# Designs tried in a protein design run: designed miniproteins, single chains, continued (4). Part 109

Each design is a single chain, and the fold is of that chain. pLDDT is the mean over its residues in the fold that is shown.

## One batch from the design tools (miniprotein)

Design m15782
Fold by ESMFold2-Fast:
Structure m15782 (fold): chain A 68 residues (1-68)
Amino acid sequence: MPVDRLDEVEKQMKEAAKNKDLAKMEQIYEDAVAEVERHGGNPAGVELALKQLEEIKKEALKLLEEIE
């Protein structure tokens, strides 16, 4: 997954978190994971991209939970 695509996913996840839309966050994450798995490539590259997506999800969830 290119860096520009990861930046797009991060932006979309943060926007969904600000709107407190957990369902949209899950959809964005699942679509991004499916995109990585569909495009494939070498196993190490796929694993790295999935790890980066997991970090994006964790940061968005932290943002959501810190909003009282």
Scores: mean pLDDT 77

Design m15783
Fold by ESMFold2-Fast:
Structure m15783 (fold): chain A 94 residues (1-94)
Amino acid sequence: SEKKKELEEEIERIRALGPELVARFQELAAKLPPLSEEEEKKLVEEIEKLAEELLPKSIEELEEIARKGDLIMTAAVMLALEKKAKELEEELKK
C-alpha cells in the first residue's frame, strides 16, 4: 500500500513535467532548419544514446539538465523520463 503510493507519486511527478518539456522541445524545434532523412536518423540515434545514459539520474537532475540543455538534451530527458515512468508502471502491476 505505502510502496504503491510512493510509485504512484513518482509517476505523477514525471507526468507533471510532460507539458513543460513538450513546450520547451517545440520552441527549440521551431528554430531548426528542415532536416534531411540522414540528419534526422543521426539525431534520433544520438537522442536514444543520451536517454540511456540519463536513465540512472533522478527526476530532479533530469529536470535541471532539460532546463539548461539544447534540443537534443531536452528530447533525451523526455525519453529517459518516459522510460522511467514505464518501469514504475510495470512495478505497480506486480
Scores: mean pLDDT 81

Design m15784
Fold by ESMFold2-Fast:
Structure m15784 (fold): chain A 71 residues (1-71)
Amino acid sequence: MEGLYDEDPERRKEAALELGLSGDPAAIEPLLEAVKNDESPEVREAAFGALMLIGDEAAIEAAIAAAKPVP
């Protein structure tokens, strides 16, 4: 979960992808927060992809419902 709240969007994107690849269910909540609230559309997209890698359907549905528009 370190790096997901970094000020650098590139590092947050990297952290989100690493969390998704880990498959750790503890990553679901911080990834969902990133999908909802991150200012960078690339980070939001990476966090959503990471949730899909973990495969939690409820978290994916919540992310879709709360997703901000991408430019």
Scores: mean pLDDT 73

Design m15785
Fold by ESMFold2-Fast:
Structure m15785 (fold): chain A 103 residues (1-103)
Amino acid sequence: MKEEVRKRLEEARARAAATPPGSPDAIAFLTVDGEVDPEKVDLFIEVPMADGRRLAVALDSDKITDETFEKLREGVDAMLAAGALTPEQREKILEAIEKAKKL
């Protein structure tokens, strides 16, 4: 599981680095203050955004506290308010984070 998640994260990062701004293959990353340790990432999801980009979320479930979850929810809510996400995409992201917290 962790090996597959790490490979997906590395692939997404490589695509983000290789993709110029404004490309239809552009990927936006949602993260909480600081670098996520790729060896400890056990949740990775990609969601299409309303602006045509893809949103990638990579999380270490061992680091998801109530405070961390609240900050992630605030970030997702800010993206929803900016029109970058739909309500359905917000629900999917928050459900995935809640599931990771229970791992």
Scores: mean pLDDT 63

Design m15786
Fold by ESMFold2-Fast:
Structure m15786 (fold): chain A 84 residues (1-84)
Amino acid sequence: SDEEKNELAIKLGREGLDLANRGLDLVRQGNVEEGVRLAQEGLELAKEGLKLAVSQEAVNISIGAALAAIGVLADAHFLHGLEG
């Protein structure tokens, strides 16, 4: 059960990070709405991964994904929100 939770936590954290990175790419291309949507989805996956995290590795991945997603949301709001 703990091994299964840890594997799922790592998977969710990695998927969250991938969505955050894709969201950042879209924001940088001017597709701010879609980039924000992916970053929000990535943050939600990171939060779910953190809830299931049993190892420091899983915690670190989930926190990293959450910070990446928050960074995308901040970039969209404070930089690209001022360019519209």
Scores: mean pLDDT 86

Design m15787
Fold by ESMFold2-Fast:
Structure m15787 (fold): chain A 64 residues (1-64)
Amino acid sequence: RREELIKRGKEIADKVLKEKGYITPEDVKAIREELLAQGVSEREVDLIVTVAVYYATKKQKKKL
């Protein structure tokens, strides 16, 4: 299960980077709201968002 959440976070990061090239706090908020709307628990959303931000930040050369 944790591996699936990490994979989902990476997929979200790749999507944001493909569309914009960087991730912003507004993107983080939108991702959280979308996941909560899909019925994902707050704890799982926190993990997915943390992975997405970390992975996107690494790939975008740490430019927030």
Scores: mean pLDDT 75

Design m15788
Fold by ESMFold2-Fast:
Structure m15788 (fold): chain A 79 residues (1-79)
Amino acid sequence: MKYVGVVVGSDGNILGYVVADSEELAEGLAAIQGAVLALVEGGTVEPVTLEDSIGKEKIEKLAEEEGAEVAAVYRVNRP
């Protein structure tokens, strides 16, 4: 099974994503990507549930197109 970790902005736009063959790897790589983006923007990153995500439909479509399950969603908040 493939897994996807997704990084979104506070507006719900997908800023980036990773696809991996393990849930832990997808989650870890998405966390790193979100942290790097937050550092560059001077903002913060937080894990969010898929259900609480603005743009949930876009995330679900991305996972379906990749043949993957959503492992994690991280939201980058700009100041």
Scores: mean pLDDT 82

Design m15789
Fold by ESMFold2-Fast:
Structure m15789 (fold): chain A 58 residues (1-58)
Amino acid sequence: SGLQTAEVTNADKGVGHAAKQGAESDPRAGRAIANGAIYAKKVGELLGTGSDGEGKGV
């Protein structure tokens, strides 16, 4: 939980930055990007966030 929690917190900050960039051209796109980034963060946790080679499955 320790390392993964820190990565999740940093990802949340990144989501805000990405959403702001998207909103500059289209506010709907910004919201969609933010939702996509949140989903990608969850998928990354399931895959091991770069540690899947350590035998972390599913």
Scores: mean pLDDT 56

Design m15790
Fold by ESMFold2-Fast:
Structure m15790 (fold): chain A 75 residues (1-75)
Amino acid sequence: MDEQILTPEILEIEKEKKKLLEENDNPEIQKLIEQRAEELIKAVLHEMLGMKELAEKYRKKAEEIDKKIKELLEK
């Protein structure tokens, strides 16, 4: 159902993404922030569908992107 797609979890992910994009003016980092948010949203959606294994896989992808963002900011 449409109302279940717009869960508080997804809204929180979108809010955090917007905040990070406003704090970072670098286009490359902004692209990674957007990709991380997309993987997190996919994780939430698959979790709602009962696809726990796929949700965990997307969460892991988001974590790898987060590490890459950190590396670019530190190096």
Scores: mean pLDDT 78

Design m15791
Fold by ESMFold2-Fast:
Structure m15791 (fold): chain A 75 residues (1-75)
Amino acid sequence: GPVPSALASEEQIEQILEALKRLVEDMIKEGFSKEDIKKFVDAALKALVNAGLITPEQAERLKKEIEEYIDKLFE
């Protein structure tokens, strides 16, 4: 299960996911490719981990969810 001592709360993780979904939609409108969007999301999540805002486990979960969202938008 999620780490009880995680740096980000479950609510904060949901807010990050929503922000990433909005970022993805904006990047699609600006003409970014699927690969570029995935690269930016990966970089953003790594930056959040490095800043101590989320755990690596939370970042991995967010990455999976947002990559699935990106894949659906490009179908």
Scores: mean pLDDT 79

Design m15792
Fold by ESMFold2-Fast:
Structure m15792 (fold): chain A 68 residues (1-68)
Amino acid sequence: MSEEQKALLEELKAAELALLAAMQDPSASRETIDAKLAETLRALARVREVLSDEEVQAALQELGKWLA
């Protein structure tokens, strides 16, 4: 993977962590959670533009290990 592809995967990881944090925060508004979800979906779309389906699958598997 290129450094550019790694940077996009790290952005996706950061967006997913921010979404999870907002969902676990009882003071977070619905609007805040929806905004974090939208950011995560945009990050995923960017990753899909630069990685093949096989590379996306491998990267998501690696990300899943990190999140667990």
Scores: mean pLDDT 74

Design m15793
Fold by ESMFold2-Fast:
Structure m15793 (fold): chain A 72 residues (1-72)
Amino acid sequence: SLLLSENPERQEALRYTARKIRLIGDAIDMGLAGVPEEELRKYLEKEGVKEKEIKELIDLHRWAKKRAEALK
């Protein structure tokens, strides 16, 4: 059976994916809200996010911020 509750390794993979989705959402929301990039970086560093992922999330934050600024 492919039930996730029976497979700890699959639960770990899903938790990892869920965390990534939350971080993506946080980066976009912070960008749309006009939160400074430095605040996002500090948050991600405290969460133990790897530098490669931090760069990708900062790019999403920059995209969202530009979109919000275009609506001024």
Scores: mean pLDDT 79

Design m15794
Fold by ESMFold2-Fast:
Structure m15794 (fold): chain A 61 residues (1-61)
Amino acid sequence: MAEVQRALSELLGVPVSQARVRRIMREAGARDAAELLALIEAARKGEQSPAVDRLGEAMLS
């Protein structure tokens, strides 16, 4: 969890609480922290997919 929280904070440019990490994970459709971390890495590399699009939408909520 802490690793995903850090990665999300870096991607968003703001500190992210554990509650927000859990909400983003649910909205992005990631089952666990490892899936969410892989999704964040894909987004950082500029990969385009329905999963990365859902992550982007989840980060805006």
Scores: mean pLDDT 77

Design m15795
Fold by ESMFold2-Fast:
Order: C-alpha cells, then structure tokens, then sequence
Structure m15795 (fold): chain A 98 residues (1-98)
C-alpha cells in the first residue's frame, strides 16, 4: 500500500542518514589520527569507512530508484575518501620508517 511504501522509504532514509553521519565521523577521526601520528587509529577508521560502504551497497539492493542514486553518490564519496586517506597513511608510514 501507499502507507507501507512511505514507511519503508522513511526507514531507508533514516538508515542512509545514519551511515552518512558515521562516514563523516570516521573521515574526521582518520584525518586527526594521521595528523597526530596515530597510524593504528587511522587504519581502524579507514576500515570503518569500508564497512559503511559495504552497508550502503547492501541497502542499495532494497532501495527505491531515487534513493539508489543518493546511495551511489555516498558510496562514490566514501570510495574517494578511502583512496585519499590510504595514500596519506602510506606516505606517513614511509616517513616513520625512514
């Protein structure tokens, strides 16, 4: 029914929003960890971003087409963030080994 569809969309939007906020938090925590030289914490936060990306991929399978587009944009942003953070982490690890 229309009411059941609206409830499903509402629940999906709440889940997507929660994952987006978790991703922002993990990105900030990873950046701060790199700046502070806490490379183990940086690795943990990058792994958290990978987990969030996997959860978004799973939600996408059940999502309405417009929500799928939103999820795709979030996944792309998270993938770019992971790439950038991994690059910075590798550079920071090399500096510590020199």
Amino acid sequence: SEAERRQKIRKQVVRITALALRAIGAEIDAELAIERGDLEEARRQIEELEEIRRELEELKKEAEPDLQKLIDKLIERIEETIRRLRERLEEAEEEREE
Scores: mean pLDDT 87

Design m15796
Fold by ESMFold2-Fast:
Structure m15796 (fold): chain A 81 residues (1-81)
Amino acid sequence: MIPKIVMPKLKSPPSDREARTYGGTAVASFREYLLENPDASEEEREELIEQIVEAMRNAGFPEEYIEETRRRMEEVARELA
């Protein structure tokens, strides 16, 4: 079961600080999920990362912050493997 990660909708394009804050929250939530679900498959982890990335892209986040968030989540997945 993939956990519910909720990103609040923004009324306008996020500032650099806002984008980094949302990215940090996504990474922290992903880390918490992995700690609670150590038996999660590689496919489940990758699916969750893609869901978060897709949500950020649909919310209008700049590609730079989307890629940084993906990279940080992939690092967390490797760290907790």
Scores: mean pLDDT 72

Design m15797
Fold by ESMFold2-Fast:
Structure m15797 (fold): chain A 86 residues (1-86)
Amino acid sequence: SLEERIDRLAEAAGVEPEDRQLIREAYNALKEGKVDEAKKIILELIDRRNDPSREAAKKTVDLLYKHIKEKGPTEEDILLAVEIAL
């Protein structure tokens, strides 16, 4: 399932349990069409990464979430949003 794929990605990336909960909240928000709430959570996760790719990741999030807001989220869009946060 999509949930299993997300859990495996978070585990492989070494995501801490509290951040895994935030990932689940973002995933659920996207499934419910709460795009702005999901974007806020994903940006928080990216900020917590503290790496030099952070600014590029934020720009990718802006483009992806604009697309999701216009067309609705696909399973691939949800997975990509989570991967960007890892």
Scores: mean pLDDT 77

Design m15798
Fold by ESMFold2-Fast:
Structure m15798 (fold): chain A 80 residues (1-80)
Amino acid sequence: SPLEEELRVLRAAADALRQWAADAKANGYSPEEVARLIRGAEELIRRAQELIEKSTDPKLVAEAQRLLDEMQRLLDELRA
């Protein structure tokens, strides 16, 4: 389904963003890099929320919720 395809795209983007954040943390965050990571996490949260609102599939909703929770944790870390 289109929603399952969107979830796969979001999962790949979330994994890439988490890897980028880990690499940035290891090398010391620049303010510009932190700002881009924050924008990326906020966009993925927004898109995951839209998937949750549009889907009646409990499995897809659960996967989107996990992605949202992961991105929220990343956002909280980046803002600390």
Scores: mean pLDDT 87

Design m15799
Fold by ESMFold2-Fast:
Formats: sequence, structure tokens, C-alpha cells
Structure m15799 (fold): chain A 85 residues (1-85)
Amino acid sequence: LASAEELVEQAKELLKQALADPSASEEIKKLVQKALEALERQDLESALEYLEKALKLAEEQNLKEVAFLLRGAITLVKQAMKLEE
């Protein structure tokens, strides 16, 4: 299995794909950008908070592809947090 660092890099790639999605609202993009900044600082807790807020918005706006990418990133961040314990 991947290291915590590898899981974080995979999460970042999913988040970059979410940012590139033209259907993503500016509000979602701002939260995803904040999550990416938190991941760069190794602040997994803050990243998770921003991603969960972004996911809620994506689900409310019925953005299925963006929501799928965000759920994937959340899973990877949670897995990385378990490895860092």
C-alpha cells in the first residue's frame, strides 16, 4: 500500500481534476484550493474540513463527477491520517 505521502499526492491529483471541471462553482473551487494549500502544509485535519464542505456543496448542486472526485480525495486523506498516527 502507498505511504501517507503517496496517498496525499493521489488526493492532490483528484483535487486538481475537480478544479479543472468546468461545472464546479467558484465556491467549490475556493474550498478545494484551501484544501490543496492545507495538504501542502501537511495539515490533513484542515484539508479534510475544507473537502467535506466542498463535497456537501457538490452534492447540493448535483455535481456527480466533482462529488465523486471529492469523495475519493477524502478517502485518501483519511487513510493518510491513519498511517500518520
Scores: mean pLDDT 85

Design m15800
Fold by ESMFold2-Fast:
Structure m15800 (fold): chain A 51 residues (1-51)
Amino acid sequence: AAVIEAARQLHAAGVPAAEIARRLVLEFETPLPVAEGLVRALEAGAELSAA
C-alpha cells in the first residue's frame, strides 16, 4: 500500500516516470513491471485530470 502512495507523491512532485519506477524498485523491492504499471496508471490519471 505504501508503494502506491510513494508513487503518487513522487508524481505530484514532478519526478520523471523512469525515476519513479526506479525508486519503487530500489526502495520498496517492487518488481520493475509492477512499478512501470503504477507509473503508467498515474500518467493516464494525470492526462484525464488535465482534460
Scores: mean pLDDT 74

Design m15801
Fold by ESMFold2-Fast:
Structure m15801 (fold): chain A 82 residues (1-82)
Amino acid sequence: MTPVELGVKVKATSSDPEVMQKVKDQVTEAISSVPGVLDVQSIIVGDNVYLRVVAESASLAPEIQKAASSVPGVESVTVRVS
């Protein structure tokens, strides 16, 4: 399959910088552990974590969303296929 780029937006339950940093680290780790994920880059902007995910297939979007949503301190996850 052709690799795809996915945009992931994670809203944290708290805008506390320590909570945001832990959410960013744990979400990045959780998504990176999904088979077929090739690369993950993440940044914090306000109360959101934005991730750029390169995956083997767009069909991985539900698994990526599930992995991110499983992280404590995550309020909501939105996944966009490019």
Scores: mean pLDDT 82

Design m15802
Fold by ESMFold2-Fast:
Structure m15802 (fold): chain A 95 residues (1-95)
Amino acid sequence: ELEKLLKEIEERFKKIVAEAKKIADEAAKKEGLTKEEKEELVEKALLEAAKKLKDERTLELLKKIAEIQRKKPATDEGFEEIEKLVKEYLEELKE
């Protein structure tokens, strides 16, 4: 049921992350980037990876989660908002 759907989303997510990490690592080796530059490059690489895999919805969910964590870092309220977003995303997929 829900567990199978979560596993598929997790696998798609891992594919996007793996692809983005390869892009970021390759660029970092060539450029000798700083931590700040690496973070910006990772964000750009994630977007490019999601576009290539045609799975931008998963990346959008990730961006919203990251923004909530930045605004409310390590708070119970932030966790509840993240759970709400994931449930809404899953409900949309069921339709």
Scores: mean pLDDT 65

Design m15803
Fold by ESMFold2-Fast:
Structure m15803 (fold): chain A 63 residues (1-63)
Amino acid sequence: VEEKKKRALENPEKEIPKLAEEVKKTKDLDLANALMEVAEKAPQDYKNIALDAVGEVLESLGI
């Protein structure tokens, strides 16, 4: 998880969409939390991608 956070912060353009897809596919809450933390530091466009992915997972889980 921490390694994925580091990669997303270093290359947000490439790694944030990749992490968002993984979160949507796995519905892993630890990955969703990591994506949210990355989103706080990301540019607006990538922040929206991250928040959309997390929102879909939380809605699917009824949280």
Scores: mean pLDDT 75

Design m15804
Fold by ESMFold2-Fast:
Structure m15804 (fold): chain A 89 residues (1-89)
Amino acid sequence: SSKQILVEMLEKVKEEDNPEKIASILREGREELRAHGAPEQVLASVDASIQFAEKGDGAAMAISLRNAGLLLDNEESVKLAEEIYEKYG
C-alpha cells in the first residue's frame, strides 16, 4: 500500500546521513508510490522533499515528507517525518 511504502522510505531516510543516498531513497520510494497509485498531491510532496534533500535542507525535506504522511492519513509516517525533522532542526 502507499502508506507502507511511505513508512519504509521514511525509515530508510531516518537512518541515512548521506544527502545523495537520501535523494536516491526518496526517488525510489516516489516511483513505488506512483506504481501503487498514490495521489498526485502525495507525489508532489515527495518530489519537493527530493529537491530539498538535494539542496541539503533536511528540515524542509522532513516538512514535505510529513505533508505526504498527512495526505495519506498515516500516523506512522507523520511520526517518522517528525523524528527526521528533529534530527535536522
Scores: mean pLDDT 90

Design m15805
Fold by ESMFold2-Fast:
Structure m15805 (fold): chain A 86 residues (1-86)
Amino acid sequence: EKVKEVLAEIKKLVDAGATDEDLVRFAQEKGVPKEVIDEAIARGLHPRESAAAALIVKAEGKPLTLENVLEAKARYSPEINKILYG
C-alpha cells in the first residue's frame, strides 16, 4: 500500500504540471538524498524516473542506494511509465 500511495502522490503532481525539478525536490523533501538521484541520472535514468524510483525504494523501507533505485525502476517500470507518461 505505501508504494501505491507514493505512486498516487507522484501522479497527482505530474497531472498538476510538476516539472522534473519539482519531482526531484519532492523526493528530497521526502528524505531521498540528492546524490542518489544524481547517480541514477548519471546511469541514464530520466530525472523524473530517478525521483519516482527513489521514492519507491523509500516506501519499501529499503536502503537508498543506486542499486536499489535501479532495481525499483526495473520492477516498477510499467507503473512509473504510466504515471509519468500515460
Scores: mean pLDDT 84

Design m15806
Fold by ESMFold2-Fast:
Structure m15806 (fold): chain A 86 residues (1-86)
Amino acid sequence: SEEAQQQMKDAIQKGVDETIKFMVQQINLGINGDENDRQKFQAALNTLFAGPASVLQQMGEKAKELSEEDQKKIQDFMNLVFSLMG
């Protein structure tokens, strides 16, 4: 989980596109991977939704400062994540 959190923070520092790519890759591994990949996917979801300093909250805060195109990318990504959690 600590390694997953650090990788996500690194992706966030690289920008919105890299953050979304990283999370899409983790989601794809969770859906199409073996038991180990599912555990990694679950850890990534827990990181996204854990507490006030969650990655999802940080992405949401950055979305307020972004272009309309980047805001839409984040919204589409959030809708995808919520769809997979429901």
Scores: mean pLDDT 65

Design m15807
Fold by ESMFold2-Fast:
Structure m15807 (fold): chain A 80 residues (1-80)
Amino acid sequence: SKEEFAKTLVEEVKKLAEEGLKEIRQSTDPEKIREIAEKVGGKMLFYYSLAESMGYKDYAKEIRKIMEEFEEEVRKILEA
């Protein structure tokens, strides 16, 4: 169903955030951390845009929340 597809987009974004943070936490180089964050953030933004374009407003909002939480965690790691 279309709803099952939208749920898949959210799960993919959750996976991207988890895997991205794991990769970031393994690096001590701020430049590499920023490069990983930009790559992961770009992929999440693609899924957000896809959900928005398909009219899945609630799922797009959930994706945005995951993106904001990811950006906050990256900021904390860079400030450490």
Scores: mean pLDDT 86

Design m15808
Fold by ESMFold2-Fast:
Order: sequence, then C-alpha cells, then structure tokens
Structure m15808 (fold): chain A 83 residues (1-83)
Amino acid sequence: DTQRRQDGIRSQQNNFDRTVSNTRNNINDLNSLDSSRGQQYQQQMDDASRQAQDPSTRQDGLSRMSQIYFDSRSDVDSLRSQQ
C-alpha cells in the first residue's frame, strides 16, 4: 500500500511540477503585459501551492493550480491579441 501510494504521489508531483513551470511562464509573460495581473496570479499560485502541501487540502490545492494555469494562459492570449 505505502509503495503504491508513493508511486502515485510521484506521478502527481511530476504533473504538478510541469503545471507550475508552465504557469510561471504565463505569469512572466503577464508581468510584461500587465504587472498587476501577473502579481495577482503569483499570489494565487503561492496560496494554491501551500494548500497542495497540506494533506487535508492537497486535492483543493492541485485543483486551484490547474485553474490558475488555464486562467493565466487565457489572459496571456487575450492580452497579446489586444496589443
């Protein structure tokens, strides 16, 4: 049981790390286009990351991180299209 749980956690961590990296790139792009919006996403990402580190809120944290990724990507695309 413990071994299977550890393998599952590692798989989730790899997907998580990739989402974090992609979101960070989106935030960097947003900071150059709209620094206020970039700062808001950075704060949300920090909060979601903290939730994901707590076993009782991990699922909520991971869900929020995924949402932040999609929202930040959409905002980058929207701002680039408008400018």
Scores: mean pLDDT 74

Design m15809
Fold by ESMFold2-Fast:
Structure m15809 (fold): chain A 80 residues (1-80)
Amino acid sequence: MKFLENQKKNVDRTARTLEELAREGAKIDGRPEEVGLEIAIALFRESTQRQVDFLKKMGMDDVAEAVAAHAEELIARLRA
């Protein structure tokens, strides 16, 4: 489980970076909207989906599902 735990920590780090980007980046290109967080979530989902797809190709379906579930939990926390 050390491997899965480390993967979850990497996802946590990415989510933290996206949260900071959402706070600061919503106005970077001159289109300030409450949608900044939704943009960050969309980018995070795309990144996580690519990781999940790769894990499934490697036959690690259980790890892929655990990573996907963890990402959805982080998305819920980002919206809270």
Scores: mean pLDDT 70

Design m15810
Fold by ESMFold2-Fast:
Structure m15810 (fold): chain A 94 residues (1-94)
Amino acid sequence: SKKDQLIAVFAETMRQILEIMNEENVPTLEEIENQALAALLRASSLDVAAMAETLRATLDEITARFLEEVKNEESRRRVLELVEQAKREIDAIA
């Protein structure tokens, strides 16, 4: 289903972002994991369009927090590229 595809894109993108955050020793890693899980649970009860919007907004919020914590230019670029790719995939599904 489209919802399952949206969940898969979001979950895989978050897995990669959390991996980079772990490499960077981000102290808020667990808080961000919980934020992503809470957003996914909320989004699962919405229609496809509202779910896509919620997941995109969550990626933007998590990206903003990441960029405040992490100053390594390579890691910042990796996360920005992952998020932009995920947003394109979410838009294509919805």
Scores: mean pLDDT 87

Design m15811
Fold by ESMFold2-Fast:
Structure m15811 (fold): chain A 103 residues (1-103)
Amino acid sequence: MDELLEELRRLLLEQGPGTFDRVAALLKELVGLSEDKVILLFAAVAAVAAKYAEELGEEPEVRELMERAKELLSKTHTEEELEKLKKELEKLLKEARKKRAEA
């Protein structure tokens, strides 16, 4: 798991336009899907949110989601807390989805 998080973090830090599009596509899939790996993507994105703040700022909903994910992740230190964080992230995704649909 840590290897996947580090690989995804490294991919995000490359700052390539294609890399950002790929991450955005994965986020769209996760909004409609419940995957065991949902926490992996959000943990990695949250960890590097500051590096991509300028690009993410183009979409306020995405930036808000990343900031909240980052805050929740910073309080997560055990596998038990990761499971709780996953549920909180699913709740945030539903709220972001509704906000996007209303826009």
Scores: mean pLDDT 50

Design m15812
Fold by ESMFold2-Fast:
Structure m15812 (fold): chain A 100 residues (1-100)
Amino acid sequence: SSMEKEFGEKLLEVAKEFGKKLKEAFPDNEELHKVVEEGIKRLEELIKNEASVEELLDVFDRMLAQVYHIALQAGKEEEVKKLLEEASKKIKEIEEEYKK
């Protein structure tokens, strides 16, 4: 539907913003860059194929979880927490708008 497509486009904008900030905060961490690039690509593919809001959110949540685990292994979990919290807050705001 048009609403699901609009939700997906807003989610993709949040994912791209998150990826940009993550690359700025961790410029030399190729593993983190790869995870966000693959996550964004997967979201783009799902949006093109008219995937459900639930599938889009699942992919986004998995991307955030992978970023957290990589950061935890690198001892950078505290540095990434703020970026994860900002992304999660923005997604909750989009979800609430979609339910209205």
Scores: mean pLDDT 84

Design m15813
Fold by ESMFold2-Fast:
Structure m15813 (fold): chain A 95 residues (1-95)
Amino acid sequence: LPSGKEAGEEAYKAGKEAKGKEGAKEALEKSIKAGEAGAKDGKEEAEYSSQKSGEAGYYAAKGSTDGSAGAGAAVGGIGAGIDAALKAGAEPGKG
């Protein structure tokens, strides 16, 4: 099983490479998996996964030809990361 850190890096890469609706969908899917993996690994991994999922969503929005698809990826990634971090007892987005 990939660690939350590895899953977060995969989500970030997918976000940066996102093109159109398909790229945004892939970034969203990887962001959700990163959040889930982070929750399993514990607080620090959940925080890292949450941050990388948010970054993946940001890049998906920037690289998408369809801004709506990119926005969906950003919301989904952030939500997944937050959920994972809360399950691990972390507070994402501080600082």
Scores: mean pLDDT 58

Design m15814
Fold by ESMFold2-Fast:
Structure m15814 (fold): chain A 91 residues (1-91)
Amino acid sequence: SEADAALRLVTRLFPELGPTLRAHPEAIEYAVEKMKKMGLDPTNPAFAPQILEYILLYLHKQGLLTDADIEAVAKRLGVDPARLKAFLDSL
């Protein structure tokens, strides 16, 4: 499925986010639906930033994103965790 392909793509790029994503597959489903609404292919690596943004937005809004998740993603992106959290709070 597109959700399975998106999960594999995101966990390849952000392996530390894997446990949270496996516990909350609804975050992947949310991101896939948002991408398709925008006319973007949720399995295309070129759109990895957009799919990650929707996943993080969903998890953050539901209170499912841990401080460890934020730190791991921020480290992979080369940004300050506090900056990433502020960005998510602004969405």
Scores: mean pLDDT 86

Design m15815
Fold by ESMFold2-Fast:
Structure m15815 (fold): chain A 68 residues (1-68)
Amino acid sequence: SEFQKEVQRLVRELQERLDKAKTSEEKIAVIDETEKELLALFDRHNAPQSSRDNLLRFLDGLKADALA
């Protein structure tokens, strides 16, 4: 579906940007920007709350890794 393609694209772009980021601050900024874009996409497609919760948990894990 178009929704799944756009989610996959944003996640791929996130991984590429994280690979290029040099500091924890840069990584957190990239994750925060991607979170806003993904949540907006989820809202546009009326994604269930459980999907939003799973996304936020995943992104929080990436932030924890960036700070480790």
Scores: mean pLDDT 85

Design m15816
Fold by ESMFold2-Fast:
Structure m15816 (fold): chain A 89 residues (1-89)
Amino acid sequence: MLPTVEQLAAELDRTIAAIEETKDETIRGLLAIAMIAEIYTTFRQHNIEMSEEIQALIKQVSENLSNKDKLVELMRELRRLVVAELERA
């Protein structure tokens, strides 16, 4: 069963909180990559085209895995756009 947009939003929020609280840079990077993989899988399973804005944010996340403050900022923005696009589709 596909998760509701609310369930996905809650899971993304939990992952972002874990990234913010984690002191281990490697674990933080792995959590960010896992969230990106979940977003790609969700869009493909729903047959929804991912916007250029989301694709650009995913690229920026991948380039900033070692920068905690920038990573958290980018992940929160990515979460907002992902939820907004899934709710519109």
Scores: mean pLDDT 81

